Designed miniproteins, single chains, continued (2). Designs and how they scored, part 21

Each design is a single chain, and the fold is of that chain. pLDDT is the mean over its residues in the fold that is shown.

## One batch from the design tools (miniprotein)

Design m4744
Fold by ESMFold2-Fast:
Structure m4744 (fold): chain A 98 residues (1-98)
Amino acid sequence: MEEKVEEARKLIDELEKWLLEKAPTPAGRQIVRDAVDALRKALDYAVEGKPSQAAAYFTAAQILLVAGLVEGLLTPEQHREAVKKAREIAKLMDEIIK
């Protein structure tokens, strides 16, 4: 289980770096940070065995990523990559909770 927690943290860190790489605006960087913070909180709640709170924060991260796309703060490419990594993180969180 510790291995899966560290793997999930690494994926979140990689996602943050990827999304910030081409986010030249302060607003774009802020929505990335807010989404990543929500993912980190989701993982923390998953580790604590609190699936409802983990799901709530994971959902918040997804909403922020969609808002970033809709507002033009994230490119379609950044959003697609974020969704793929978020799904992998969600799978790891499910394994941590189980």
Scores: mean pLDDT 82

Design m4745
Fold by ESMFold2-Fast:
Structure m4745 (fold): chain A 60 residues (1-60)
Amino acid sequence: SQQLQALAQQFYNLADKYLAKAEELKKKSNAPEVQLEAQILEGMAALLYGIGNFLQKKGK
């Protein structure tokens, strides 16, 4: 399904934005709470990539 492939791309794009924000946060501050926020964003990005991969496979 082209719709599922398009949805997968949206999840990949969101994951990339979360990774970019996590990297920005890590460069801005070494405070424990900021590092935790970055780690949470990285974890969410990994989950979004997983969902995107599942949707992309289903869209074939």
Scores: mean pLDDT 86

Design m4746
Fold by ESMFold2-Fast:
Structure m4746 (fold): chain A 74 residues (1-74)
Amino acid sequence: ALSPQQVESLFQMLKDFVAANPNASRETIITITTWYLQEAGVPEEEARRLAEEITDAIEAGDWERVRELLESAA
């Protein structure tokens, strides 16, 4: 489960990645998000599923939803 500190760290890392890489493909965002979640201790299968939902929220500009999805892995 993600701690509150891990949620905030991952949220900021994702924001920084997207801001630095505005032309990143959906596949790239999913790959990076999956990697960030796995490094934070989320199991691979859960990390992949969650990364797809987070990427949908990022593409919609819904950063509140990104935070909620990260909190769901707590």
Scores: mean pLDDT 85

Design m4747
Fold by ESMFold2-Fast:
Structure m4747 (fold): chain A 70 residues (1-70)
Amino acid sequence: MMSMEEKIKRARELAKTIKNEELREEVLRLIKEAEELAKEGTVEGELKALVLLLSAEGMVYVEERREKRE
């Protein structure tokens, strides 16, 4: 449905909502790695990129839940 470029863009927008600076940097690092893997133009690179993007989104979700408990 969404292109790889759109998925990366969406993940970056979500990362920008993170208030914790340390976590935000880590999530952005994962997104950067996913972008490089996607640029390889291989199916393996795309699959690895998707795994990293899912991990990054999971970290954003955990951070949002942590913030809402304060």
Scores: mean pLDDT 76

Design m4748
Fold by ESMFold2-Fast:
Structure m4748 (fold): chain A 59 residues (1-59)
Amino acid sequence: RERRLRALIAVARLLQERGIGPEDVSDEDIARIARELGLPPAAVRAAVAALAAGVAADS
């Protein structure tokens, strides 16, 4: 549970830093984020999907 939340926050922060919307994330972006955060690409994909589904407080 806690690992998923940390991945979600870290991915959200990097997307905001780079000006990328979660629905605009490419496979190349996922690979870069995974390498930078030391996470499996599957965990980054799951976090991006959760962000795109509007799990943010304002969605």
Scores: mean pLDDT 73

Design m4749
Fold by ESMFold2-Fast:
Structure m4749 (fold): chain A 73 residues (1-73)
Amino acid sequence: MEELREELRAALRAYHDAVAANPDLTPEQRGDLAVPVVRAAKRLIDETNITPEELGRIVQELVAELDAERAAA
């Protein structure tokens, strides 16, 4: 669980950093950058049998952690 959660967190951070570096990205380019996030989320569901609702909660927790990290910088 924790290893897969960390994989998702790393993918979310990479996506956020890429979008922040390139604010003029098209929706298609943003979609391409989101592919690792989608893969990590799917793997977490497939390997832990969590519900989509539980995945949503985990994503919200990870986004809040990243937001707190940015606020501290």
Scores: mean pLDDT 78

Design m4751
Fold by ESMFold2-Fast:
Structure m4751 (fold): chain A 79 residues (1-79)
Amino acid sequence: SAAERELLERARRLARALQLVLARGRGFEVSERMSERGEKVKSLEEVLELLEEMARELGIDEAEIEEAERLLAEKLAAA
């Protein structure tokens, strides 16, 4: 269960960062690749690897993920 929770937390953080990037209109290529690759992903571990690869290809690092999380919190508070 601990391993599953860690994978889910990482996936959620990366998903939030990618979701915000997509919302900004940056990452049309990432969006298309997510859709195509997502169809072929069968396990949580593969999902995590997919998200990490896409974040790396888009140039999303820890600092950008932190910024995206902060922006997400602001959007949720403002909504």
Scores: mean pLDDT 63

Design m4752
Fold by ESMFold2-Fast:
Structure m4752 (fold): chain A 77 residues (1-77)
Amino acid sequence: AETPEDALIKVRQAVKDIKEPVPGLSTTKSVNFLVSTVQEFPQLKPAVVSELNAVLEDPQASVEGKNAAREALSLLS
């Protein structure tokens, strides 16, 4: 991502991909993207953590998606 604003847009897309995974696509790529984005833009950590916690609280999120969100939160600790 070129700017923190562009990074946040891509973060929201990665969170959607975790919440509504396409069959056969690995959530690992989205998790790695979120972690690398926070490493590049540490100021976005609160926003990324908030988005991931929203996945955990969403009854429409898949079990795989919630597991990926927990993994990302662990890596961001």
Scores: mean pLDDT 78

Design m4753
Fold by ESMFold2-Fast:
Structure m4753 (fold): chain A 85 residues (1-85)
Amino acid sequence: MNATITFTVDGQTVTVNADVTKVNDTTYTINIPELNLSITLTLKNDNEGDLTVDGINLGTAVKVNDNTYTANNSELDVSITITFE
């Protein structure tokens, strides 16, 4: 399964392709080879999950449509959007 990941860090935006592995019914591992990064999305309910990037917890990801989740961490000035294909 594939995804498109959009990172905004310090006001700069990067969009990359990712490989997605469904680990179980609530957990996805998202590998981004171009950035040598791994994201874990753990769903808490149909609308929200927890997002970690290389083991760093970025907080809550919110479902914005059927295939898209967005997480914002204002303390780190980071936002991440995951669109599943």
Scores: mean pLDDT 82

Design m4754
Fold by ESMFold2-Fast:
Structure m4754 (fold): chain A 99 residues (1-99)
Amino acid sequence: MDRDVLLALAEIYIHLAKEAIEKGDFDSAVRLAEKAVELAEQADPNSPVLADAYTVLGEAYLKKGEYEKAIEAFERAIQVDPSNERAKKLLEEAKKKLE
């Protein structure tokens, strides 16, 4: 599949995952964000879209109270894109929840 098509689909799933978070459907948010991660990884493992997908996955886990999984997802986002300020901010928030 075309790289640009996979990234566009990943961005759609990121948006759907964010909507699920806003509606309080955190289980759907996790599933949608996992699909975004899969599509973005297939397209480009160094893409900022992959970092955004991991960031939304981490936020969904954070909202579910799965703090260790949230931390892992945010750390992966930062590994892909060290300039992702949202992932850095949410990582610190998730770490504070375990204290």
Scores: mean pLDDT 89

Design m4755
Fold by ESMFold2-Fast:
Structure m4755 (fold): chain A 66 residues (1-66)
Amino acid sequence: AVADLVLEVVREVAEQGAIRGSKETIDKVRELLVKHGVDPETAKRLAELFAKGATIAELARELERS
């Protein structure tokens, strides 16, 4: 499910000790989303939303919209 995919990506980033609002975290989230089959434009948008404090539910909704 889309929500499961977003949850996996967020979990991977958290396990690596990334700072949520940093450029490194944005880049890592984007790369992991692309790895999991999300297109690069959508991945960039979701990574930026994550950095701004979006919830997993908000990220899943945005991914479903794309």
Scores: mean pLDDT 71

Design m4756
Fold by ESMFold2-Fast:
Structure m4756 (fold): chain A 74 residues (1-74)
Amino acid sequence: SLEEAVKLAEEAFEELRPFLTEGQIKAYQSFLEKAKTDKTAAAGVLLALSLQALRHRMDELAERLKKAAEELEK
């Protein structure tokens, strides 16, 4: 569901927060707010956070985020 996808994205954002710049934090916060009411925005933020997770060697988190985004686009 959209609600579950947004919760996963919020959890991933908090876990990734130490690796993000101040500008990235503000951008992701705005993106997450949009994601609450926009399925396409939710898929987009999940994919963006998946790429961040992959960059920081959080492979399991990256896969979970990617699968959640793909499920929303069906």
Scores: mean pLDDT 86

Design m4757
Fold by ESMFold2-Fast:
Structure m4757 (fold): chain A 61 residues (1-61)
Amino acid sequence: MSRAQQLQAELLRLVNEASAQGKMTDRFGELVQQAIDALTAGDLDRAEELVREARRLLEEL
């Protein structure tokens, strides 16, 4: 599996978890959108950072 595919899978998992727990905040949605934009641009380091931040936010909520 490529790094981009792995990051997409992690992002989808986080979105599903946030939805199931009622944690779909505006800030979480913003981080998800930024991660999608980074993945689309091929900026995998940026995408990984944003996925990591989304995970931390989800843990905090």
Scores: mean pLDDT 82

Design m4758
Fold by ESMFold2-Fast:
Structure m4758 (fold): chain A 58 residues (1-58)
Amino acid sequence: SLLEQARKKASLGMEFWIQKKYDEAAKLYREAGDLYEKAGDTSTSKALYTQAEQLESL
């Protein structure tokens, strides 16, 4: 499902964040956000985009 794919992308983003690979983490959070948006979860999508923007600023 879209939600399962979105959760997997967000989980991978968190793994890259732990490794301090912020650009890779941000990309995965944006991909997860796109999938949550397609699934109708606009709140989670917006949160993931915001987190990606914060990581890209580091």
Scores: mean pLDDT 86

Design m4759
Fold by ESMFold2-Fast:
Structure m4759 (fold): chain A 65 residues (1-65)
Amino acid sequence: ISLSDNPTTRELKKLIKKAGIKENLFDVDTRDLLDMLVKQGVISQGQRDSILSLGPTGTVSVVVK
């Protein structure tokens, strides 16, 4: 998995691995990705809010190998 190296994307990288996402994701809004993880029960709403507080929410691209 290749992601930009910042605090928000580090937490997303951990969660993506935990969720077992195998599809490539390109230019996905960080908030939308976190909302999807909350909906799937991977994280709580409180965890989402905590991750977003670490820094600005941009787009992320994830390439799974």
Scores: mean pLDDT 65

Design m4761
Fold by ESMFold2-Fast:
Structure m4761 (fold): chain A 60 residues (1-60)
Amino acid sequence: SLEEEIAEALATFSRRDRILIEAEDGLYRMLYTVSNGEDEELLKKMEEKMRKLLEELKKK
């Protein structure tokens, strides 16, 4: 799952890369709260953005 991939990255990646992941996760959580989880299109786009970030950071 995306949550498991984020947790693995936070345990294994560099401090700098962890900060980038935490920033994106924080934005997702804020948007989830503001939309009360109801803006499915926005939240799906944010999940895709996080997956792309994780993929790019794994390539470094």
Scores: mean pLDDT 78

Design m4762
Fold by ESMFold2-Fast:
Structure m4762 (fold): chain A 67 residues (1-67)
Amino acid sequence: EASQKAANLLAKGVSAYEKGDYETAAKYFEEAIKLDPSNKVAWRLLAEAYEKLGDTEKAEEYRKKAS
């Protein structure tokens, strides 16, 4: 199931985020969203990762997707 694969990618992204590897975290969150674009948690986490990377415009865009 795509949702199970998305959940696994989210877990990998969160692990990268906790280590301060925001670029890797964003990549995992993007892959999770490709598999399950209805997962608003994934969109929110992607926005947080881009905020940490200093890409405020993308962070704001992805926060809107999370709403």
Scores: mean pLDDT 83

Design m4763
Fold by ESMFold2-Fast:
Structure m4763 (fold): chain A 90 residues (1-90)
Amino acid sequence: MDEELKELIEEREDLVIEAVERVFGVEIPDSKKQAVLDAVKELLLNASEVYKKQAIEALKKNDVNLLSGILTGLLMDPENRAKIEKAIAE
C-alpha cells in the first residue's frame, strides 16, 4: 500500500499539484512543486488506511475532484494544513 501510494503520487504529480491548487485557491509555481509533492506524500502516508485507499483510487482514476475532496478532509487538521502551507511558502 505505502509503496503503491508513493509510486502513484510520483506518476500523477500534475494531478496532485492541481488538487492542492484547488483546495488552497492558489497557483503553485514550478519551483515549489517538489516541496508540495513531498508534503502531500508525507501527509497521505501518515493518514488512516481508509484515506490511503481512497487516495489510491483517486490517483488510479486520475480524478482531481475526488483527490481534492480527500485532501480537504485531511486538511481539516491544522497540523496537516500548516505542512502544506509551509511547502508552498518554502
Scores: mean pLDDT 83

Design m4764
Fold by ESMFold2-Fast:
Structure m4764 (fold): chain A 79 residues (1-79)
Amino acid sequence: GLELLKEIEEKIKKLREIKEKLPEVPKEPIEEAIRKLEEAKELLGENRGDVSGEEKKKAYEEALKYAEEVIREAEEIAK
């Protein structure tokens, strides 16, 4: 069950590296992607009885998709 957490952590690391190493890339989308991933990580770690496992999974998937889009756009700018 830690697979999603590991993927989130890897994406956060990648986004932070882009933010630090590529000054030409807009910072706001990167910071937003990191925020969404950190929120998804918190939801996964929280013992919340009011949030279903399916809702948590959707939040992870949406955060990951947004991060992947931001990474692709950053790589496009860096070309």
Scores: mean pLDDT 76

Design m4765
Fold by ESMFold2-Fast:
Structure m4765 (fold): chain A 55 residues (1-55)
Amino acid sequence: MLEKAREVARKTVEMLLSLGVPREVALRQATRDLEALGVEREEAERIAREMLEEA
């Protein structure tokens, strides 16, 4: 689960940033995508933030 969550968040963040979407919006969208996969909100936000910092 964790590895898949990181991959999904990374793809979402990279795609949105490449389209010129603000970092804050990319973070929220990645968090929402992870929540839809069943990841708890706090954990989803943490993973999304990690992927945003890597991008």
Scores: mean pLDDT 80

Design m4766
Fold by ESMFold2-Fast:
Order: C-alpha cells, then sequence, then structure tokens
Structure m4766 (fold): chain A 119 residues (1-119)
C-alpha cells in the first residue's frame, strides 16, 4: 500500500525543475526499495529506467550521484540477475567516465554494495 502510493509520486518528482527535489526523490526511491524489498519488485523496471536517464543526462552532479546510489540499492533487491548485471555495467561506465569525481565515487560505492550483496 505505502509503496504503491509513494513510487508514482517519486517517479514524477525525478522530472522536477528543482535539482534538490530530483536528488531527494532519487535517494528516497533507493531507500524505499531497500526497505520494501519484494513489494518494490513491480516498480524495478520503471525506477531503474528513470534513474538511468538521470545518471547519464542530468546537469546536476548531485542528482547524478543520487541516481547512482539509488541504482545500487535497486540492484540489491532485484531478483533478476540479468537486470542486476545491466545496472552494474551502467554504474561501471559512470564510475570511469562521469566528469564529476562525486558521481564517480557514488557509482563505485553503489558497485561495492551490489558486490557485497552477491557475496
Amino acid sequence: AEVAAEVPVLLAQLSSPDPEVRRAAALRLGELALRAGEAFHPYLDEAADALTRLLFSDPSPEVRAAAALALGALAVVDPDEERRRSIASLLELAAEYDPSPEVREAARRALERIRAAEA
């Protein structure tokens, strides 16, 4: 019930003109995924797609860093190995090629979280 009510609002907030709103929404999606676990599964495709767009297109490095951390959280709760592997590959690209050191560090932390969950 809580996940079904909050996720659509957060996804809409990822398109806010305010970078602080987009950053907070991205982080909250990651937190909600970790907290809700299986209840978040119906939203994994839509959330991963939206966060991936932010990671590679948002002008704010703070928003891109938040998207990287949120993608790591989504991968941890994702039962689909292929989708987890795809997210990890996207985070590896961000860790190597993003112009912001903050975004590269966030992507590395997200990858460490995914790797720790698989161990």
Scores: mean pLDDT 88

Design m4767
Fold by ESMFold2-Fast:
Structure m4767 (fold): chain A 57 residues (1-57)
Amino acid sequence: MKERIKEIAKKSNIPQSVIEKALKKGLSLEEIEELLEKGVKLNPELLENMVKALKEK
């Protein structure tokens, strides 16, 4: 898992910590990877806000 997170972070140029936050907030690794594959540019700030919005309610 950790190696996968690292690879996704490098692939999207997103800090590994942001990917880990998304996972801990309930997004699956597969969901994160799919978004990045579709060309969704996940900014660290945007990713955190998205996860908060989904899990807050």
Scores: mean pLDDT 67

Design m4768
Fold by ESMFold2-Fast:
Structure m4768 (fold): chain A 61 residues (1-61)
Amino acid sequence: SHMERLIEELIAQAEALVRQGASVADALRWMQKTLEELGFSTSEINAALERLLARIRASQA
């Protein structure tokens, strides 16, 4: 879906921020604020943040 593609693009941008030296906490906060600004629900935001955290952890393995 269009929304799923948007979330995937934002996850990729947040991962790039971590690669550029941002903390994991800063990347999560940036993504949360961006999704809130775009009108996502609390449950959708929480799911997206969990996906981002899982990807960051996988990338460090």
Scores: mean pLDDT 85

Design m4769
Fold by ESMFold2-Fast:
Structure m4769 (fold): chain A 83 residues (1-83)
Amino acid sequence: MIEEEAKKLFEENKELFIEQALKRYGSLEKAIEELEREIKEAEEEVKRLEAEGKLSEEEKRNFKFNLAMAKLLLEELKEELEK
């Protein structure tokens, strides 16, 4: 499953993804807020494109993979905030 591929890649590179998010957004709280917004916007865009019949199977797979990766990162950032 695409979600299993995303999870494997994320677990192997978890520390790097967290570090890059903190560098990009400046703080853990800002990273969580911006990533939640980006995920919501991406999910709405995917739904719109699917409804319009504009997504190929490859594009659907790529969106599903990227959303799974983003959601995994978001959950890890939230867990780090709770520690």
Scores: mean pLDDT 81

Design m4770
Fold by ESMFold2-Fast:
Structure m4770 (fold): chain A 74 residues (1-74)
Amino acid sequence: MNEEWRKELEEAVKKIKENPPSQEEMDAADRADAAGDITPERFALSVQRALELIDLGIDKAIERNKEYRKLLEE
């Protein structure tokens, strides 16, 4: 079960890496979530999107954190 979920998520992440989600797509998903018009299907999509964005942003966040640490260490 978790392994199947992981495979599907990995495939989705691969597609996102090839075609990064637009700001508009992310904004639309966030609006649907905020409006409380959340069906189980939309909720799952929103969570999947968030996980994909987190994975894409992790490297960037790590790089930013390294730079920030250097500034604090000074």
Scores: mean pLDDT 58

Design m4771
Fold by ESMFold2-Fast:
Structure m4771 (fold): chain A 56 residues (1-56)
Amino acid sequence: MDLVRQAADLYRQAIDLRRQAVALEKQGKTDEAAKLRKQADDLIARGDALLSQAPP
């Protein structure tokens, strides 16, 4: 159960970072947006790893 909750928290953080990245891209801040997207991708990968260890 803890692994599923932690994965959900990571996914929520990733969604928030992606939304911020979209806002930055609209402002022309492409480099800053790319950094947030990378952080979001890292969080998703960590969440996926936790779910692979969680019982069904």
Scores: mean pLDDT 81

Design m4772
Fold by ESMFold2-Fast:
Structure m4772 (fold): chain A 101 residues (1-101)
Amino acid sequence: MAIPVPDPNASKEETRKKIFELFDLILEENPDLPEEVKELLRKVKADLEASDASQEDLYELHLQLHIAMQRWRAETDREARKGLIENMVRNLSDLIARLKA
């Protein structure tokens, strides 16, 4: 599946849906990720679903996801790819924590 390009003019609901589709894609394409990383991603998804994030916050989150996904998909070393995904998930967790503050 192609990675959806972030659209600054998309609705809040459309952007959120695309972000959730990307979370599902990360889990689908990387079944061998450490369970800790998978649990953190599920928590990020649940926290985002419960949040009242603005369109600007959702666009920034989608943009960060898009950039990170391009990076780890281009990585041919499996262990380096896992490291990039883990770093991405932790950065997303930090962003969501800031949106709740």
Scores: mean pLDDT 78

Design m4773
Fold by ESMFold2-Fast:
Structure m4773 (fold): chain A 92 residues (1-92)
Amino acid sequence: LLSPLGKAIDEGDVEKAREYYERLRRLAEEALPTASPEAAELLRGIVEAAGEAVKAAEEGDMSKAAAYYAAAGVLLSALSLLDPELAERLRE
């Protein structure tokens, strides 16, 4: 989800980026009830950063979009150390 979201931003397809963000958000919502407190914090951070990236892309601020997308990627890498299977589901 995060990988195709980043590709959509790079291609200027903000509608597709929004669709991938909504799917990412729903997957995170489903995972939250069974996540550890640490994984839950990372999930919330990933959703927030990805949402800001899509919003920035919609506003035409590609530097801000890239910065927030990078932040989401860093948080996803941290999540992969706690829950590698969940991190993979969020990446694809």
Scores: mean pLDDT 84

Design m4774
Fold by ESMFold2-Fast:
Structure m4774 (fold): chain A 63 residues (1-63)
Amino acid sequence: ELFEKYDLDGDGTLDRDEFNVLVVRLAKEGVVPTGEQVEARFKAADTDGDGTLDKEEFERFLA
């Protein structure tokens, strides 16, 4: 649900620019912390190393 709400392009993936906007919005809502941990979490969730997150990778980021 959160992924679909913040998928700005509706293409089913989040690139780094979309992810930055998403993280700012989630941090404002109190869902995720900001700062250096966000970049580390993004890289850990991006299992394909392609610089984008699909819905499963996004859910791993939130876990």
Scores: mean pLDDT 64

Design m4775
Fold by ESMFold2-Fast:
Structure m4775 (fold): chain A 69 residues (1-69)
Amino acid sequence: SSFEEKFRSFLSEEEQKYLDKILEIYKKYRDVVSQEEIVEKLSEETGFSLGVAGQIVQIMELIDKIEES
């Protein structure tokens, strides 16, 4: 998808290894829990810090807003 291609381009090589897991978590939880809870789940599932997970979630939200416009 265009979302996945755009998102992939913003990730480091190490972060790209978790792309499928990141997308799975975001898609599953984006309409169910707060952004803070998504960040926590992503950090838990990937081992990334809350800071890195927070940046990743912000990138995904930004891409979604651009594509929904």
Scores: mean pLDDT 81

Design m4776
Fold by ESMFold2-Fast:
Structure m4776 (fold): chain A 79 residues (1-79)
Amino acid sequence: MQTKVTIKLREPPSEEVAREIEEAALAVPGVLSAEVDAKKGVVTITAESLEAARAAAEAVFKVLRERGIAVESGETQEL
């Protein structure tokens, strides 16, 4: 089943960081789309499976750790 992941950041990322987050998620096999709303600090990932969604979330968390951005919340929804 397709899976949607929504990650809320504690602060809005810059456009540069938003691009890095999007690229990291899209590099994961099985990711269908990745969107970053920099103004709201929301990352939305759609993947073909729960496993792909989890891998994409981990890739995004790695970028956030490298940039020092804290995660406020995360939600995973099977579609």
Scores: mean pLDDT 83

Design m4777
Fold by ESMFold2-Fast:
Structure m4777 (fold): chain A 83 residues (1-83)
Amino acid sequence: MALERAEELARRAEELAREAVEAAKAGDMERAEELAEEAARLAGEAAYVYASGVLGLSEEEARRIGEEAARRMRETVRKRMEA
């Protein structure tokens, strides 16, 4: 169950990241930023669920991993929006 949840959240994050890049290319920066932030949030949640529920890591470690995943997603989307 935790693995399936993490996979679903990760898939949604990737979909939103693609939509953010497409919105940016269309000139809709407000929409792009909204989608990018949602993608980052879901990526962080996916990583947290995977770390805690699948890998059995501590709450503290899972939280750090989630925060790092969210940051990486936000950075990746921003770079792609600029391309």
Scores: mean pLDDT 86

Design m4778
Fold by ESMFold2-Fast:
Formats: C-alpha cells, structure tokens, sequence
Structure m4778 (fold): chain A 84 residues (1-84)
C-alpha cells in the first residue's frame, strides 16, 4: 500500500512522527502483523518503549511465530527496563 511505502520512506529519513502517522493510516485500512511491527519500531526510535511493546504484542497476536517480532519485543522490554 502507498501509505506503508510512505511510512517506510519517512522512517528511513528519521522522520519517525510521519512514519507513525502513515503506518497508523495504513493499519486502519488493512491491519497486518508487519504494520504493527513497523509501528513498534518507529515508537522505539522515539524512545516510547511502552507504545513499542504494545504494538509488538499486537504483531505477535497476528503472527505468533514471528522471530523478528519476538526479538523486537524483547529489545523494547530491555530498553524500557534500562530507561526506568
């Protein structure tokens, strides 16, 4: 989807706020584990670890065997613990 592509372009330009906006719009049209995962990574880049964790959990609910989402969830939990 164009919104997913726009979100990825924004993310690669370190425009994480625009990435989050575009991923949320894409998610509203077509929910997917990949979109929740991308949204989680963008929140993690903004150091919003609790929001990142919530989105990685939603990605795992849609794709429970995703090694990528499991690794990202573990990373976000470790970053949240280190920030506390």
Amino acid sequence: ALLLTQGIIAFNNSDYASAISNFKKALALNPSAALYNNLGIAYQKLKQYSKAIANFKKALALNPNSSVSKANLASAKNNLAAAA
Scores: mean pLDDT 84

Design m4779
Fold by ESMFold2-Fast:
Structure m4779 (fold): chain A 69 residues (1-69)
Amino acid sequence: MKEVEELIEQIEKEKKKLEEEIKKLEEELKKNPNDKEIQKKIEELKEKIKLGEELIKRLKADAEALGLL
């Protein structure tokens, strides 16, 4: 189903953007290892990625059950 595939693609694109942001924040953290604000932001972004992964897993399971993947 194209709608499920498009939704998964959008979540994966959002996840990729979050991963890119984490990478930039981790580079900043290397310069300031004790920056609690950067550490907090990285944790928040990682949590958003985990939620996206869980949603993708459920959407893929539904698509597989319908023979779409």
Scores: mean pLDDT 80

Design m4780
Fold by ESMFold2-Fast:
Structure m4780 (fold): chain A 87 residues (1-87)
Amino acid sequence: SKEAEEYYKKGLEAVRNGDYETAIEYFKKAIEKDPNFIDAYINLARLYALQGKYKEALEIVDKGLELFPDNPLLKRLKKGIETFSFA
């Protein structure tokens, strides 16, 4: 949807400005408006992983993989998160 694309664009702008918490909220809104917006799942999972929030990152990647099981970026993110996940 156009609304999901607009939130996603705002999320990318927030990432460029180093406002990662703002970026997370915009990517969440993009997913809320379009649950099939794979690029928002990818970027949200990357930001959670960057912040050490590996459980949240994995939950987002798993939701994306339910929609697109063969997406190579989501598969690589899952393996990366599992490698860096602690307790």
Scores: mean pLDDT 86

